# Designs tried in a protein design run: designed miniproteins, single chains, continued (5). Part 87

Each design is a single chain, and the fold is of that chain. pLDDT is the mean over its residues in the fold that is shown.

## One batch from the design tools (miniprotein)

Design m19021
Fold by ESMFold2-Fast:
Structure m19021 (fold): chain A 114 residues (1-114)
Amino acid sequence: SEEELERDAERIVHRILFELVLKGGASPERFLDILVEGLSKYTDLDDALRVAKLVYERLKKIFPEHKEDILKLIVQALLRLFPEQRDEILERVKQMFESEFGEKIDEILEEAAK
């Protein structure tokens, strides 16, 4: 369970890093596609959110200057996979990240949700 979610997050991160380093970069669209593919195995939003948070934390350590864009892409992937749970996703992501982003979290979520 926890070890499986950690392994899933690591696979997603490794795929993103492969595209960025070895294929000469990833477009936002390609980054989003990788997140959607990796998270699509979950039918439970709680599991998807846990893996998404682990992916965010790892990518933030590697690319701290891009953390806002990383979070936007993660939120976009979650909204694509769980369209009926839009309000729940936005509220839970806000609660998870408001301590890190402060007032910026509302702008990040609004941009991601467009």
Scores: mean pLDDT 86

Design m19022
Fold by ESMFold2-Fast:
Structure m19022 (fold): chain A 79 residues (1-79)
Amino acid sequence: DDRAKLVADLTYKAALKEGVPEDKAKKIAKLTYERLSRLPADTPLERMTKQVYLAASQYVSDEKAKKIAEAVKKALEEK
């Protein structure tokens, strides 16, 4: 799923920018990919960003997870 891969890549980059260690950022990105690959291709942006938040919240604070999800949402809203 090209979209799941794109969102996972964006999640990894956003996590690194928020100071998440590379090993945790990779785990968050992998979990994001696994979660999104199980969702329909027409899944709304809000549901995709919620999956990013949930994946990040397994490894980082709620505050950082929200920032990561928001950064991914903004990147996906851009053409």
Scores: mean pLDDT 82

Design m19023
Fold by ESMFold2-Fast:
Order: structure tokens, then sequence, then C-alpha cells
Structure m19023 (fold): chain A 74 residues (1-74)
């Protein structure tokens, strides 16, 4: 849990700063997804819900960053 929270916080800041590559973003998303699936498989609904919230927050930052980049491409 703590590792996922730290990863998401650092990733959000770096994405907003434009410091992460597409591949790095994908690796982070995959790490969060795997943590979520492990919590679900373990029957830990509280941990799964928390990881899902972190993943949704990360996804919103990624989406907004990509939309800005797409709109600026001429």
Amino acid sequence: MEEVEKLVEEAKEKIEAGELSEEEIEQIENTVLRAYLQAVAAGDEATAARIRELGEELGKVIKEYKEKKEKEEE
C-alpha cells in the first residue's frame, strides 16, 4: 500500500512537470493495476478500494496531460 501511494504521488508530480516518458507512465499504471488485482485476489476489499482510488487519481492526471499534448500538436 505505502509503496503504491508513494509511486502514484511521485508519478503525478513528474507527469505534470512533463518528466515521465510514455513507457514510464505505462509501467507505473501496470504496477498499480497489479497491486489492485492482488488485493482483490486476497479478498482485501479495503485495500483494493484504496488502490483503485489512487489509480483513478493517476489516470485523471495522465489523461489531462495527454489531452494537453494532443491539443498542442500542430
Scores: mean pLDDT 78

Design m19024
Fold by ESMFold2-Fast:
Structure m19024 (fold): chain A 61 residues (1-61)
Amino acid sequence: SSLDQKRQQIVQLYRQYLATGDPSLQQQTIAQIAELDAVDPDYAQQVLQEVDALHREHLAS
């Protein structure tokens, strides 16, 4: 589905942000989640939880 494609794009952007520290990638991630929230808030919440989990794993590394 288009929502699943959007989720994959958000996760990829955030992984790249964690690898590079590029603030433009973080801003793009936030903007994409906000767009998703406007369409499907419950799904956006799930994506945000996945992004938060990636962040916690990165800090533990």
Scores: mean pLDDT 85

Design m19025
Fold by ESMFold2-Fast:
Structure m19025 (fold): chain A 103 residues (1-103)
Amino acid sequence: MKEVIEVEALGALAVMAAHLGDEKSAIRLAEEIARRLDHPDPEVRLAAAREVVRIAETALENGLERVARALIEPLRRAAEVAEELGDEELARRARELLERIER
């Protein structure tokens, strides 16, 4: 679906911003993706959940505490979406990231 491709493209840009230490762009892109966690299409919601998890992993790998903290609420919603849609591995990854960030 076009919307899935758009979410994946936004995710790639957010991950690139995080790798470059561009915290403002990473947060803005992550917030745009997080809005898709409530999209009516379950495939779009699942794509958004995957990208939120990927951005959070990249932020933690690069020591971007501000980006990681901005993703706390999106990660909680991503875990819920993954659980609702039967992606147990994605839900587990999201919860593990939350535990690391909320420490």
Scores: mean pLDDT 88

Design m19026
Fold by ESMFold2-Fast:
Structure m19026 (fold): chain A 104 residues (1-104)
Amino acid sequence: SVEDALRRFRQALMDRDFDAAREAIGELVRAIAAEPDPVVRKAALFEMKGLLGTITTEYPGTLMDGMSNKERLELAKVALDAARATGDEDLIRAFSQLVRDLEN
C-alpha cells in the first residue's frame, strides 16, 4: 500500500540505509500509481514532500545532523530521486543544488 511504502521510505532514511531508501522510492511511485483514491495519493505526496523538506544543512536537529559529508551526499542524491518522483520543481531545484554543493 501507499502507507506501507511511505513508512518503509521514512524508516530507511532514519536508518541511513540509502539503498533501501532508493528501493522504497520505487515502491512508493508504483503504489501511488496503483492507488485508485485521489485523496490517498494526494496525502501520500504531501507527506513525502514534508519529509523531504526536513533534509537540510541550514539548521541543527535534521536528518543530516551528525552525518559525514559522504552520507550527506548519498542522502541528498536519494532526496533528489524522490523529488523527481513527486514532480515538484522547487524540491528538484533545491536538491540538485545541494548535491552540487556536497560534491565540491
Scores: mean pLDDT 77

Design m19027
Fold by ESMFold2-Fast:
Structure m19027 (fold): chain A 73 residues (1-73)
Amino acid sequence: MATNYLTAAFLLGSVGDAEGALANAQKAIDLAKTPEELREISELLRRGAEQLPHPDSRAAFTEAAKLAEEKAK
């Protein structure tokens, strides 16, 4: 389930693993089948980026959110 990968991405991002955070966010995006799911993922990633203390993890979440938004078009 995409939500499980988003949870993993947030946990990895919270401990400074930007690479793991991006990889799990990308898995959530890859599993999304509809524009609605992609918009939900992008919103969760944007909110997650605001909550993360590590700049690299925040950047990874912001990049993943943009990828989800582009795929939703």
Scores: mean pLDDT 82

Design m19028
Fold by ESMFold2-Fast:
Structure m19028 (fold): chain A 82 residues (1-82)
Amino acid sequence: DEEVEKKALELIEKVKPQMEANPDLSKDELAEIMIEMAREVDTPEMALFAEMAELYLETGDSAAAVEEAQARAEALRAAEAA
């Protein structure tokens, strides 16, 4: 969904200055910061982004993480509609 992609890009842009200020940040440390920021925003889109980032840390595959997060979001929507 375009809205999820847009929110993910906005979060990346917010974290970008922190990456520039702390060039020694590892990918894992950066992902942890993004997860914390996303969870603080307390929106469904940010919760989905946090889940995607956690899956990326576990698998190292961003495409697989996005697919899994989308599948979970669809399953939750289907359960709510039932």
Scores: mean pLDDT 65

Design m19029
Fold by ESMFold2-Fast:
Structure m19029 (fold): chain A 70 residues (1-70)
Amino acid sequence: TVQLTKDSADLLRGLDPDNSGYLDPESAQLVELVTGKPLPERVPTSTLIEMFQEADDKFAPKDAETVTLS
């Protein structure tokens, strides 16, 4: 199980709206544009979860609500 802030969890849901377990192709293009890094052809949501956990640890407010992902 993984714990993310509510904001990160909401963003993750938006990046995989079909709940396919992979990043939506249009969302993948936006992530590549924002990060400047190429993504593999199929990006599993587990990779995004790791990125969001790292961001939450560095930048999330201490009083932010958290969500547990299974």
Scores: mean pLDDT 68

Design m19030
Fold by ESMFold2-Fast:
Parts: sequence; C-alpha cells; structure tokens
Structure m19030 (fold): chain A 78 residues (1-78)
Amino acid sequence: VSAEQRAQAEALAAEAERAAAEGRYGDAFTLSMQALDLDPDLARAWALLGEAYRRLGRTEEQQQDADAAFARAEALAK
C-alpha cells in the first residue's frame, strides 16, 4: 500500500467514524469498505465496519461478519 493510498484510507475511516457518531451506519459501512479497498490492513476501518454490521445487522450472517471484522481489527492493532 502506498503512502497516498494509506492517507486516503485514513481520511475515509475518519469520515466513517463521523458518520457512525451521527447514527448514519449505512454511510459508515460504505466509507469503511472504501477505506479497506485502499488499505486492507487499516485496523480502524475494520473496527468501524464491525460496528456498522452490528448496528445494521438483523441476521446471524451479519452478526458473524461483525465478529470477523472486530477480530481482524484486534489482530492488526495487536
């Protein structure tokens, strides 16, 4: 991942964090996915994706996706 891609991913993750703080979890989901497309090792984006799945999810599959995203975030953050 280039420094430019990482900076853009971090900017998208910051926007996702703001969206989640405002209760806009659909926007948080989309922005987190965009951040991970640029930097799949960005722990913050995985954590935000997990929160979005948790808040939007009503199915067992979405709950599993949230748990997987949180596990990835923890592994990357060490």
Scores: mean pLDDT 78

Design m19031
Fold by ESMFold2-Fast:
Structure m19031 (fold): chain A 59 residues (1-59)
Amino acid sequence: IDLLRAAEGLLKARESGEAGLRAAAGVLAQDLNVPTEAVVAAVRESRDAEELAARLGAL
């Protein structure tokens, strides 16, 4: 998985609103085999795509 590309996609989904973020996070959560809430929390705690990619890699 290209985590930086995934992080960029999640940040763009966040701009669309909470429902868009949760939908995108759910798809990635299945690919990473982690809970959707863990991906959503990583997005909320990250300032940029590089920080988010690092957090996703730590899940």
Scores: mean pLDDT 81

Design m19032
Fold by ESMFold2-Fast:
Structure m19032 (fold): chain A 62 residues (1-62)
Amino acid sequence: MKKAEEVAKKIEELLKLAGIEAEVKVEGNTIIITSKEEIPEDTLQRIKDLAKKNGLKLEVKI
């Protein structure tokens, strides 16, 4: 499994723990999050940190 896919799964788990319904997709080295609702800033920051730590780009769509 590619590193981006592993990170995407961890992000999906963080969103579920926060009670957020979102789709997480991987395109190359970019993780795309499509959310139907606002992502809390603390959760979003954790997601950003996780992506940066793994050398991945992050795109969030609401």
Scores: mean pLDDT 79

Design m19033
Fold by ESMFold2-Fast:
Structure m19033 (fold): chain A 65 residues (1-65)
Amino acid sequence: SSREQEEREREIRNQLELGALDVGIAVARRTKDEALLRKLYEQRARLYEEMGDHEAAARYRALAA
């Protein structure tokens, strides 16, 4: 169905965004950019909320605080 196709496409986009955030977090850690690291954790938390993963979202929100 079109809904199943939309769900699969959303999952692909979410996984690509998570991968990009992983790279960004690694760079922020390497460069010791705490402000950037906090922003990336906030972005990751919001993405997990959008995905319905409230446990992961809460974890990354705590890391951003």
Scores: mean pLDDT 87

Design m19034
Fold by ESMFold2-Fast:
Structure m19034 (fold): chain A 79 residues (1-79)
Amino acid sequence: SMEELANLLKEKLKLPDELAEKAAGALLGDPSTHLSPAELTTLLNAIREYGAEEFIEELKKLGFEEQAEALRVLLEATS
């Protein structure tokens, strides 16, 4: 669920509540939710600081396998 993903982003990446909820919505394909370039950069940097591969595995454990693969591709494209 969006709440589970937002909680993962808050707990593991230490993102502010507002950014975590917004990022969860965007990753789940909510058409009303858009990350700014600065918000996207903050998210990707937080994932890299935590450990990109560890974070991808945490997403898969919660059942967000499609989101995990999309994020892996995005991280590889921006490295």
Scores: mean pLDDT 79

Design m19035
Fold by ESMFold2-Fast:
Structure m19035 (fold): chain A 113 residues (1-113)
Amino acid sequence: GSLDRAVELLIKMAEALAEALRFAGHDEASEKVRQLIEKAKENKDLKYALEALRVGMEAILEADSPEVYRRARELLKKAGVSTSVDDSPEAFKELLRELVEALKNSLKTPSDF
């Protein structure tokens, strides 16, 4: 269904972030994202897929490297995810920051008002 396709897309995005982190030598952060991806695949659970993305994006932001930002963007594009922001690392960093905030709010609130 559409939920299964959404979970698959989120997993592909998280895999792209994990690969970018590994490419830049952030092996521990990459492995943490991979473990959450495995849980998302096993349980087909949207929450694990969203947590994998959040952890991956937070790790990319923590690395705060133009090389990591460029690699993450390239791999996301290869996974079929288009970004609507300009080519600058600053624009991508700002996008990731906004997405992390949205994911944190989504994962913490038990229900919408």
Scores: mean pLDDT 78

Design m19036
Fold by ESMFold2-Fast:
Structure m19036 (fold): chain A 95 residues (1-95)
Amino acid sequence: MVLSDQQKQDAVSKSYDILLEGKKQGLSPEEVAKKILDYLRSNYDLSVEELLDLNGYMYGTLSSRFLSLGDYDLLEYWIKTSDILTEKLEKELAS
């Protein structure tokens, strides 16, 4: 299923909330990546390829936001989290 711009923005907003809460709780990027992936799979009927596309969109959107805020700590945490999401989804696609 291809997401609308609104659905992509909703996914970004919720992923942002999960990321901030994870950072506050001292969760690893791996743990936050699992939480984001579980959220996306529970709320959107997306293929692995569509989840990879959405993660790419979220990578650009959230990285730009953190750069604009000067929050390099959250930027690094998000980049690591998104990279783990990509790795997990690419392994599933190769299966």
Scores: mean pLDDT 85

Design m19037
Fold by ESMFold2-Fast:
Structure m19037 (fold): chain A 59 residues (1-59)
Amino acid sequence: KIEKIAETVSYALNLPLETAEKIVRDLLSGKKTYDEIAEELGLSRSTVSRVFEVALKQV
């Protein structure tokens, strides 16, 4: 299920699949903040927030 969510996010937000999968896993784990995920991947907090919105629609 995570892989399918990551594929949807990758397509919708034009992100590499590996990046989308890492964001989805980190968000679902609850161990990292949006800012930490954004900084680690070189993305904006807004991008991470949008990934979360797309992921929530799949759950």
Scores: mean pLDDT 76

Design m19038
Fold by ESMFold2-Fast:
Structure m19038 (fold): chain A 99 residues (1-99)
Amino acid sequence: AAEAEARRASAEAAQHFVRGLKAYLDGNYEEAAKHFEEASKHLRRMAEAYRRLGTPEAQARADRLERISELVQKMAEALKAGNKEEADRILEELRRAGS
C-alpha cells in the first residue's frame, strides 16, 4: 500500500537524517554527507508514494517532500565541499520549513 511505503520511507529518512546530524556535530562531514544523501533518497521515495495516492492533498505533500529532499541533497553537497556555512544556512531553512 502507498501509505505503508510512505511510512517506511519516512522512518528511513528520519534515521539517516539523525545519523547525519550526529556525524555533522562530530565534525565527520564525509559521513554526514552520506547519511544526508540517503535521507534525501528516502524523502523522494516518500514523495513518490504520496503521488500514487492521487489526491490533491497527497500531491501537495509530495511537492513539499521533494523540496525538502532537494535541500537535504544540497546540504550533503555543501558538506562534501567543506562549506560548513552553507550547510548551516540550509539546516536553518529546513528547521523553518518544519515549523
Scores: mean pLDDT 85

Design m19039
Fold by ESMFold2-Fast:
Structure m19039 (fold): chain A 71 residues (1-71)
Amino acid sequence: SLLDELRELIRRWARGEVTDEEIKEFLASLPDELIEKAREKLKQYPPADPSVPENRKLLAAAFEILQEEEL
């Protein structure tokens, strides 16, 4: 269910239907363990564009981790 919720948020984000506040609130609802894994992933594979807001980078990394764990 968490992966499905995140997939729906990402789809809405792709359509420009998500605010930065919604992303922040969603990140706050995620398990601390997932956020820590996302931060570690960003340390190993930092995004090419450093101007991307941190919350958006964390959301993308968390999504990748959840997809990898479900596969």
Scores: mean pLDDT 72

Design m19040
Fold by ESMFold2-Fast:
Structure m19040 (fold): chain A 93 residues (1-93)
Amino acid sequence: SARERARALLRELRERAAREPDPRIARVLRDIARVAEEILGLTDDEKTLALLAGLLARALEASRLPDPEKALFELEIILGLLRIVLGVVKLIK
């Protein structure tokens, strides 16, 4: 299910954040994980959960970029998109 994929990706993201040597990247990964956990707690909508899983997968790929400035830029965009998703979920419930 999309929820199972999102949960698995969230666990991987948290492990990546714990090992991240760049404190800026570690912080944005932790912020992404926090917003993702809140979305998972608020919705059972399969389409929203599939979108969440896709954004978490993109966050993991961005965290592996060799250029830390590019990684940070892409992760901040993903965090912004997740905050929009959370806002929409809160309005619909």
Scores: mean pLDDT 89

Design m19041
Fold by ESMFold2-Fast:
Structure m19041 (fold): chain A 98 residues (1-98)
Amino acid sequence: MRFKLVIKIKAHDDVEPGFLLDEVVKALIEKGALAVGTTEPPVRETVKAGEVVTLTLLVDSDKLSPEELIEAAKEGIERAAKKQGVKVEILSIEVEEL
């Protein structure tokens, strides 16, 4: 099955969005996703404190529920924030089955 994952994040500190994306991908693969891709060119520029960033991923999985995809995405974002020592706020995570 294929899913579209849309994650909206508010940065409270300057953050590299690629690091957030990398940890979300790792968390999804660790949970059993078969493949994870991005639908947009990766944002290479630092997201400034106070800005909102949207991460869009395509996830192929035969085992993960939408709830498990949301949990993996949250874990990835929290892990990235801790590793970088930055504060971010998850505004929404939406899952669409394709």
Scores: mean pLDDT 79

Design m19042
Fold by ESMFold2-Fast:
Structure m19042 (fold): chain A 78 residues (1-78)
Amino acid sequence: DLIEEILRELGEPVTEENIARVRARAEELKTMSDEELKEKAKEKVKELQKLPSSEAREELILKEGAINAAALRLLQKE
């Protein structure tokens, strides 16, 4: 599976959850408008603000960045 290879290249765990997240993100990038993508980003910022520690916030930021990078690589290869 191409998504599994991309996740390994990025040093991310190859799990069903991560594969599903990458696939969903790629679909969002293909189908959502700029306005819808901005609104989704605002929701993530609110989620980030609710996290109890700076370490948890950093983990979420890094995870979201990795999933986004994987989704973009998937779209480039498809």
Scores: mean pLDDT 78

Design m19043
Fold by ESMFold2-Fast:
Structure m19043 (fold): chain A 58 residues (1-58)
Amino acid sequence: IGKSIKDLTPQQITDLVLRLYKENPRATSMMLTASDEVEKTTYELLEDGTLHVTLGTK
């Protein structure tokens, strides 16, 4: 706490998603979005444990 998810780097968000997956491996469609004024990255965790990562680039 003290930082919003949008203030995290893509690596920090990936670490957070992996940690969350370990705690809730059967979670369905858990989506985290990180964005900067230029870059945007979306993480989506499916119920089968598949992680979808969509990178936004310049």
Scores: mean pLDDT 52

Design m19044
Fold by ESMFold2-Fast:
Structure m19044 (fold): chain A 64 residues (1-64)
Amino acid sequence: SADVDLYLRVMQHDAGLSEEVLAEIRALLEAGGSVEELVAVLQSHGMSRAQAESAARVLRALAA
């Protein structure tokens, strides 16, 4: 969705995530991935647990 794409662009700019990571997050959201799965991906790419948990909840809410 447009809201998911906008939020991912903000995360790319603010957190330094690559286009490849954004594509991985989009694929996981489309597959119905859990907040826990999103947190694991975001943490593996350098986000703190607190930042990853916040971002994962927002992404799940926007994708619903």
Scores: mean pLDDT 83

Design m19045
Fold by ESMFold2-Fast:
Structure m19045 (fold): chain A 59 residues (1-59)
Amino acid sequence: SSQQIQQQLEQRKQTYLDAVDKNVDAIAKIHGVDKEELLEKAKKAAEHAAEEVVQQQLA
């Protein structure tokens, strides 16, 4: 059902964001970028991707 797909995608998004948060310190140090800026970009990208997938699955 559409509701199950939405719940699954939201949970997967949260798992992905948690993984990014755990690794953002290492990634920021390797690339010499601001941690907060990197985290914000990752969150926005994940949210956008999740919304697109939901729309495709519900079509």
Scores: mean pLDDT 73

Design m19046
Fold by ESMFold2-Fast:
Structure m19046 (fold): chain A 92 residues (1-92)
Amino acid sequence: MKSKLEKAIEYLKEAIRAAEYISSASEIRELVDKAVENLTPELRQKLQPLIQQIYTLIDQYENAKTFSEVAEVARQLIQLLEQMIKILEEAL
């Protein structure tokens, strides 16, 4: 299970990089999906509120109308992704 958890952490780190480069919402979503798929059912359930907040921010990122809005949502998304990584690292 630890090797899958390590993969989840790496996918979240890639999602942070994608958000820092202002990559497409679809690329960020795919990386988050891969991270979530590598979680145990128990971790997925415990992290459900945080995962839902992350997906909500990805939707806001996709629907942002100005570059300033995209940058602000990306910053918030990076913060939640970093929070999720910290929780997962504590579970290692």
Scores: mean pLDDT 87

Design m19047
Fold by ESMFold2-Fast:
Structure m19047 (fold): chain A 55 residues (1-55)
Amino acid sequence: MSAEELRAEIEARLATLPAPVAAWARRQVDRALDEGDLETARRTLDGAETIAALL
């Protein structure tokens, strides 16, 4: 997957989350992306989606 495709995937996934979970996940993802840590960004989204599924 290209970096552009991965970032588009991240944005699409954030858009599906409930507002409070999305706000938290956005902050963590933005930090990870600023550090070039795409793995942490994806891992954060996986965790956020798991939490959202339990709501």
Scores: mean pLDDT 77

Design m19048
Fold by ESMFold2-Fast:
Structure m19048 (fold): chain A 103 residues (1-103)
Amino acid sequence: LSEEELEELKKKAKERGRINQVKEMVDALIDYVNALLRGDKEKAEAYRKKMESLATDEFTKKVYELGKETLEKIERLLAENPSATDEIFKLVKEFIEKVKKLL
């Protein structure tokens, strides 16, 4: 992920009073992806549950639904091609763009 895309998301989230919610959800998704890429299924499941626990209001529930769709696509890609790292990062970028649209 580019630093510029993450900074743009954080700036918009701060302006909307949602910086902590957005940061925690995005961090959990990135940690999930990194755990999957390492083959650490136990840690990946823990981060997935963390994302679910963060879905406490209408906004965070919408972010979680987008995250869930992204994780399902990533899991499918890895099942078909364990080396699909570039495609996985494209899906994470798409998730960030969709979260920005919710703000």
Scores: mean pLDDT 82

Design m19049
Fold by ESMFold2-Fast:
Structure m19049 (fold): chain A 98 residues (1-98)
Amino acid sequence: MDYINALFVLLANGSEAYLLPRLSQEEALASIETIRGQMRALMDKFKFPADVQARIDALIAEAEALAKKGTEEDKKKASELLQEAVDLAIEELKKQME
């Protein structure tokens, strides 16, 4: 049951990441901060391996750096990196469920 709730949170974060290029720079940065917080809480709760946590943290940090540049192209790249981070988290949860 906790895994289903975690998957719902990840799907919501993926949807938020998808909309990132349509947001203002301030809204995009706020969205990334929300995703970071939710990802950290999820990784801590399910005790993700250190290497998986490092990869997710790196993707979110790069997405934030791109979003700070403020161009639509940079926000699209940030969206792609955040979606990759979500996919890595979903894959780790699937491994723990089996």
Scores: mean pLDDT 85

Design m19050
Fold by ESMFold2-Fast:
Structure m19050 (fold): chain A 94 residues (1-94)
Amino acid sequence: METKFVQYPTQTVKGTITATAELSEEIDVSMLVIRLRANGKTLAASVTDKKQPVTVTAPGDPSVTTVDAYGSAVLSKTGEVLPWALVQTFTVVP
């Protein structure tokens, strides 16, 4: 699938999860959003109106073995909302 976000390799994490949403293209956006999801639930989310990557952090819970980071954005010129794109998967270890 075509994505407008930088794709990061799966990362094994111990402790805090830090995820970044960054556009792979020079696109002018009014809002950039990242969320961490596991088991159909949003664990943490962050938004920025700045022209730079957005980061989100959450504590790693080893009972939740896989956490997915998703990015979305609002385009400045059109107000179009980009669909959620998977940007990185985290494997949580004790």
Scores: mean pLDDT 79

Design m19051
Fold by ESMFold2-Fast:
Structure m19051 (fold): chain A 102 residues (1-102)
Amino acid sequence: DLEKLIKEVLELELKLHEKKGEKEGKKEEIEEAKKKQPELLEEELKWVKENPELEELLKKILEKLKKKLEEINKLLEKGEITLEEAEEKLTKFRQELDKELE
């Protein structure tokens, strides 16, 4: 469950990165980000193994982040928000999540 959730979050973040790269014509940055996905998944899974007491908290945070990323991606797809507004929404949401980890 947690591995799948981490993977889904990383895929949604990559999708947002791809939309930005398409607009800016930065194909190489997108390909590099795709290549880093397996490494990011492995690092997150390693952190979970080292911090098993935080697994339930991490799962809740990732579920919230997944929902927010899905919302942001849908708004971008509909043209209801700009890429700059999407980045601002995501940054603000991450700041709120960081407070839950303090």
Scores: mean pLDDT 75

Design m19052
Fold by ESMFold2-Fast:
Structure m19052 (fold): chain A 90 residues (1-90)
Amino acid sequence: SLIEKLKEVADKIAELYPQYRDEINEVLDEIIEAVKNKDLEAFKQASIRLAKLLDKMLADVTDPEQRRELLDLATEFSLILDEIIKEIKS
């Protein structure tokens, strides 16, 4: 499922940056709750919070390879969220 894929990407990021695990899990829970409730506005707000969290994380990453890996994972998140929003709108 898309939720399972979302959890897998979140866990990969939290494994690489365990200092952000709690913040990632909080935003993930907000996204999952919005999906369960088919709440498009709550989903959009949670997605904005995720984007802000990823920006904060990227600001702390100076190594080019680690930055690329985090950007790749952020792209995977974005693609999964795009598929979820299509299902909510249906």
Scores: mean pLDDT 84

Design m19053
Fold by ESMFold2-Fast:
Structure m19053 (fold): chain A 79 residues (1-79)
Amino acid sequence: SEKSEKLTKELQKIAVEAGEKVAELDKRAAELIEEAKKTAEDTSKALGELANLADEHSEEAKEIVEEAIKKMKEIAESF
């Protein structure tokens, strides 16, 4: 359970950091950041919504979300 909790916190941190960068470009992303802070499920949903939002906005936002997804996968694979 401790490893699962640590993984959840690390995934949430990555999602929040990525979302904060996107939120400077789009205020809608700020709501998803708050959701990402709650649970692993909320983090997964928020990341999916951020990916959709990035597709509708700048290429920079898309790169931020893609890097966050990549980091989350790397962390999940390490556990």
Scores: mean pLDDT 62

Design m19054
Fold by ESMFold2-Fast:
Structure m19054 (fold): chain A 71 residues (1-71)
Amino acid sequence: PIEDKLSPEELIELARERAIGLLKKIEEEKGKEAALKEAEKAVKEIIEAGKSLGAPEVGEEQAKKLLEEVK
């Protein structure tokens, strides 16, 4: 799969991009509050992905970018 060919940094960035796309759809369908609730889950998932891939600082940075993009 495509994820097997990406670096840890690229995998975390891809996860953030996918999460942002999903959160924008949730905002349009269910409203801003629902999108913010799902953003909290996405932030935790990205931070954990960063830790598991050996790039915790990248995970934390991408999680912050995700929150700013949803606000």
Scores: mean pLDDT 79

Design m19055
Fold by ESMFold2-Fast:
Structure m19055 (fold): chain A 85 residues (1-85)
Amino acid sequence: SQLEADVLASLALMVLSLARKIADPETAKRLGELGDRFVEAVQAGDYEKAAEILREASKFLRDNAGDEETAKVLERIAEELRKLA
């Protein structure tokens, strides 16, 4: 449903925002770019692309920031969004 998509998107944006606040400036900039792409995909109703962007953010956080906990949360949200596509 649209409501479920909106809730998942809001959760993803809150998680990305928190990750940005605790990250170094370079990592925060990349997360901001991924967040912008995520918003564009959600606004277009492209939940498959939105999920893909969250998986990219998850991998980036795991590989570049060592933030495995946030990466796992983003992967879970991506999986739920993909089910709505």
Scores: mean pLDDT 84

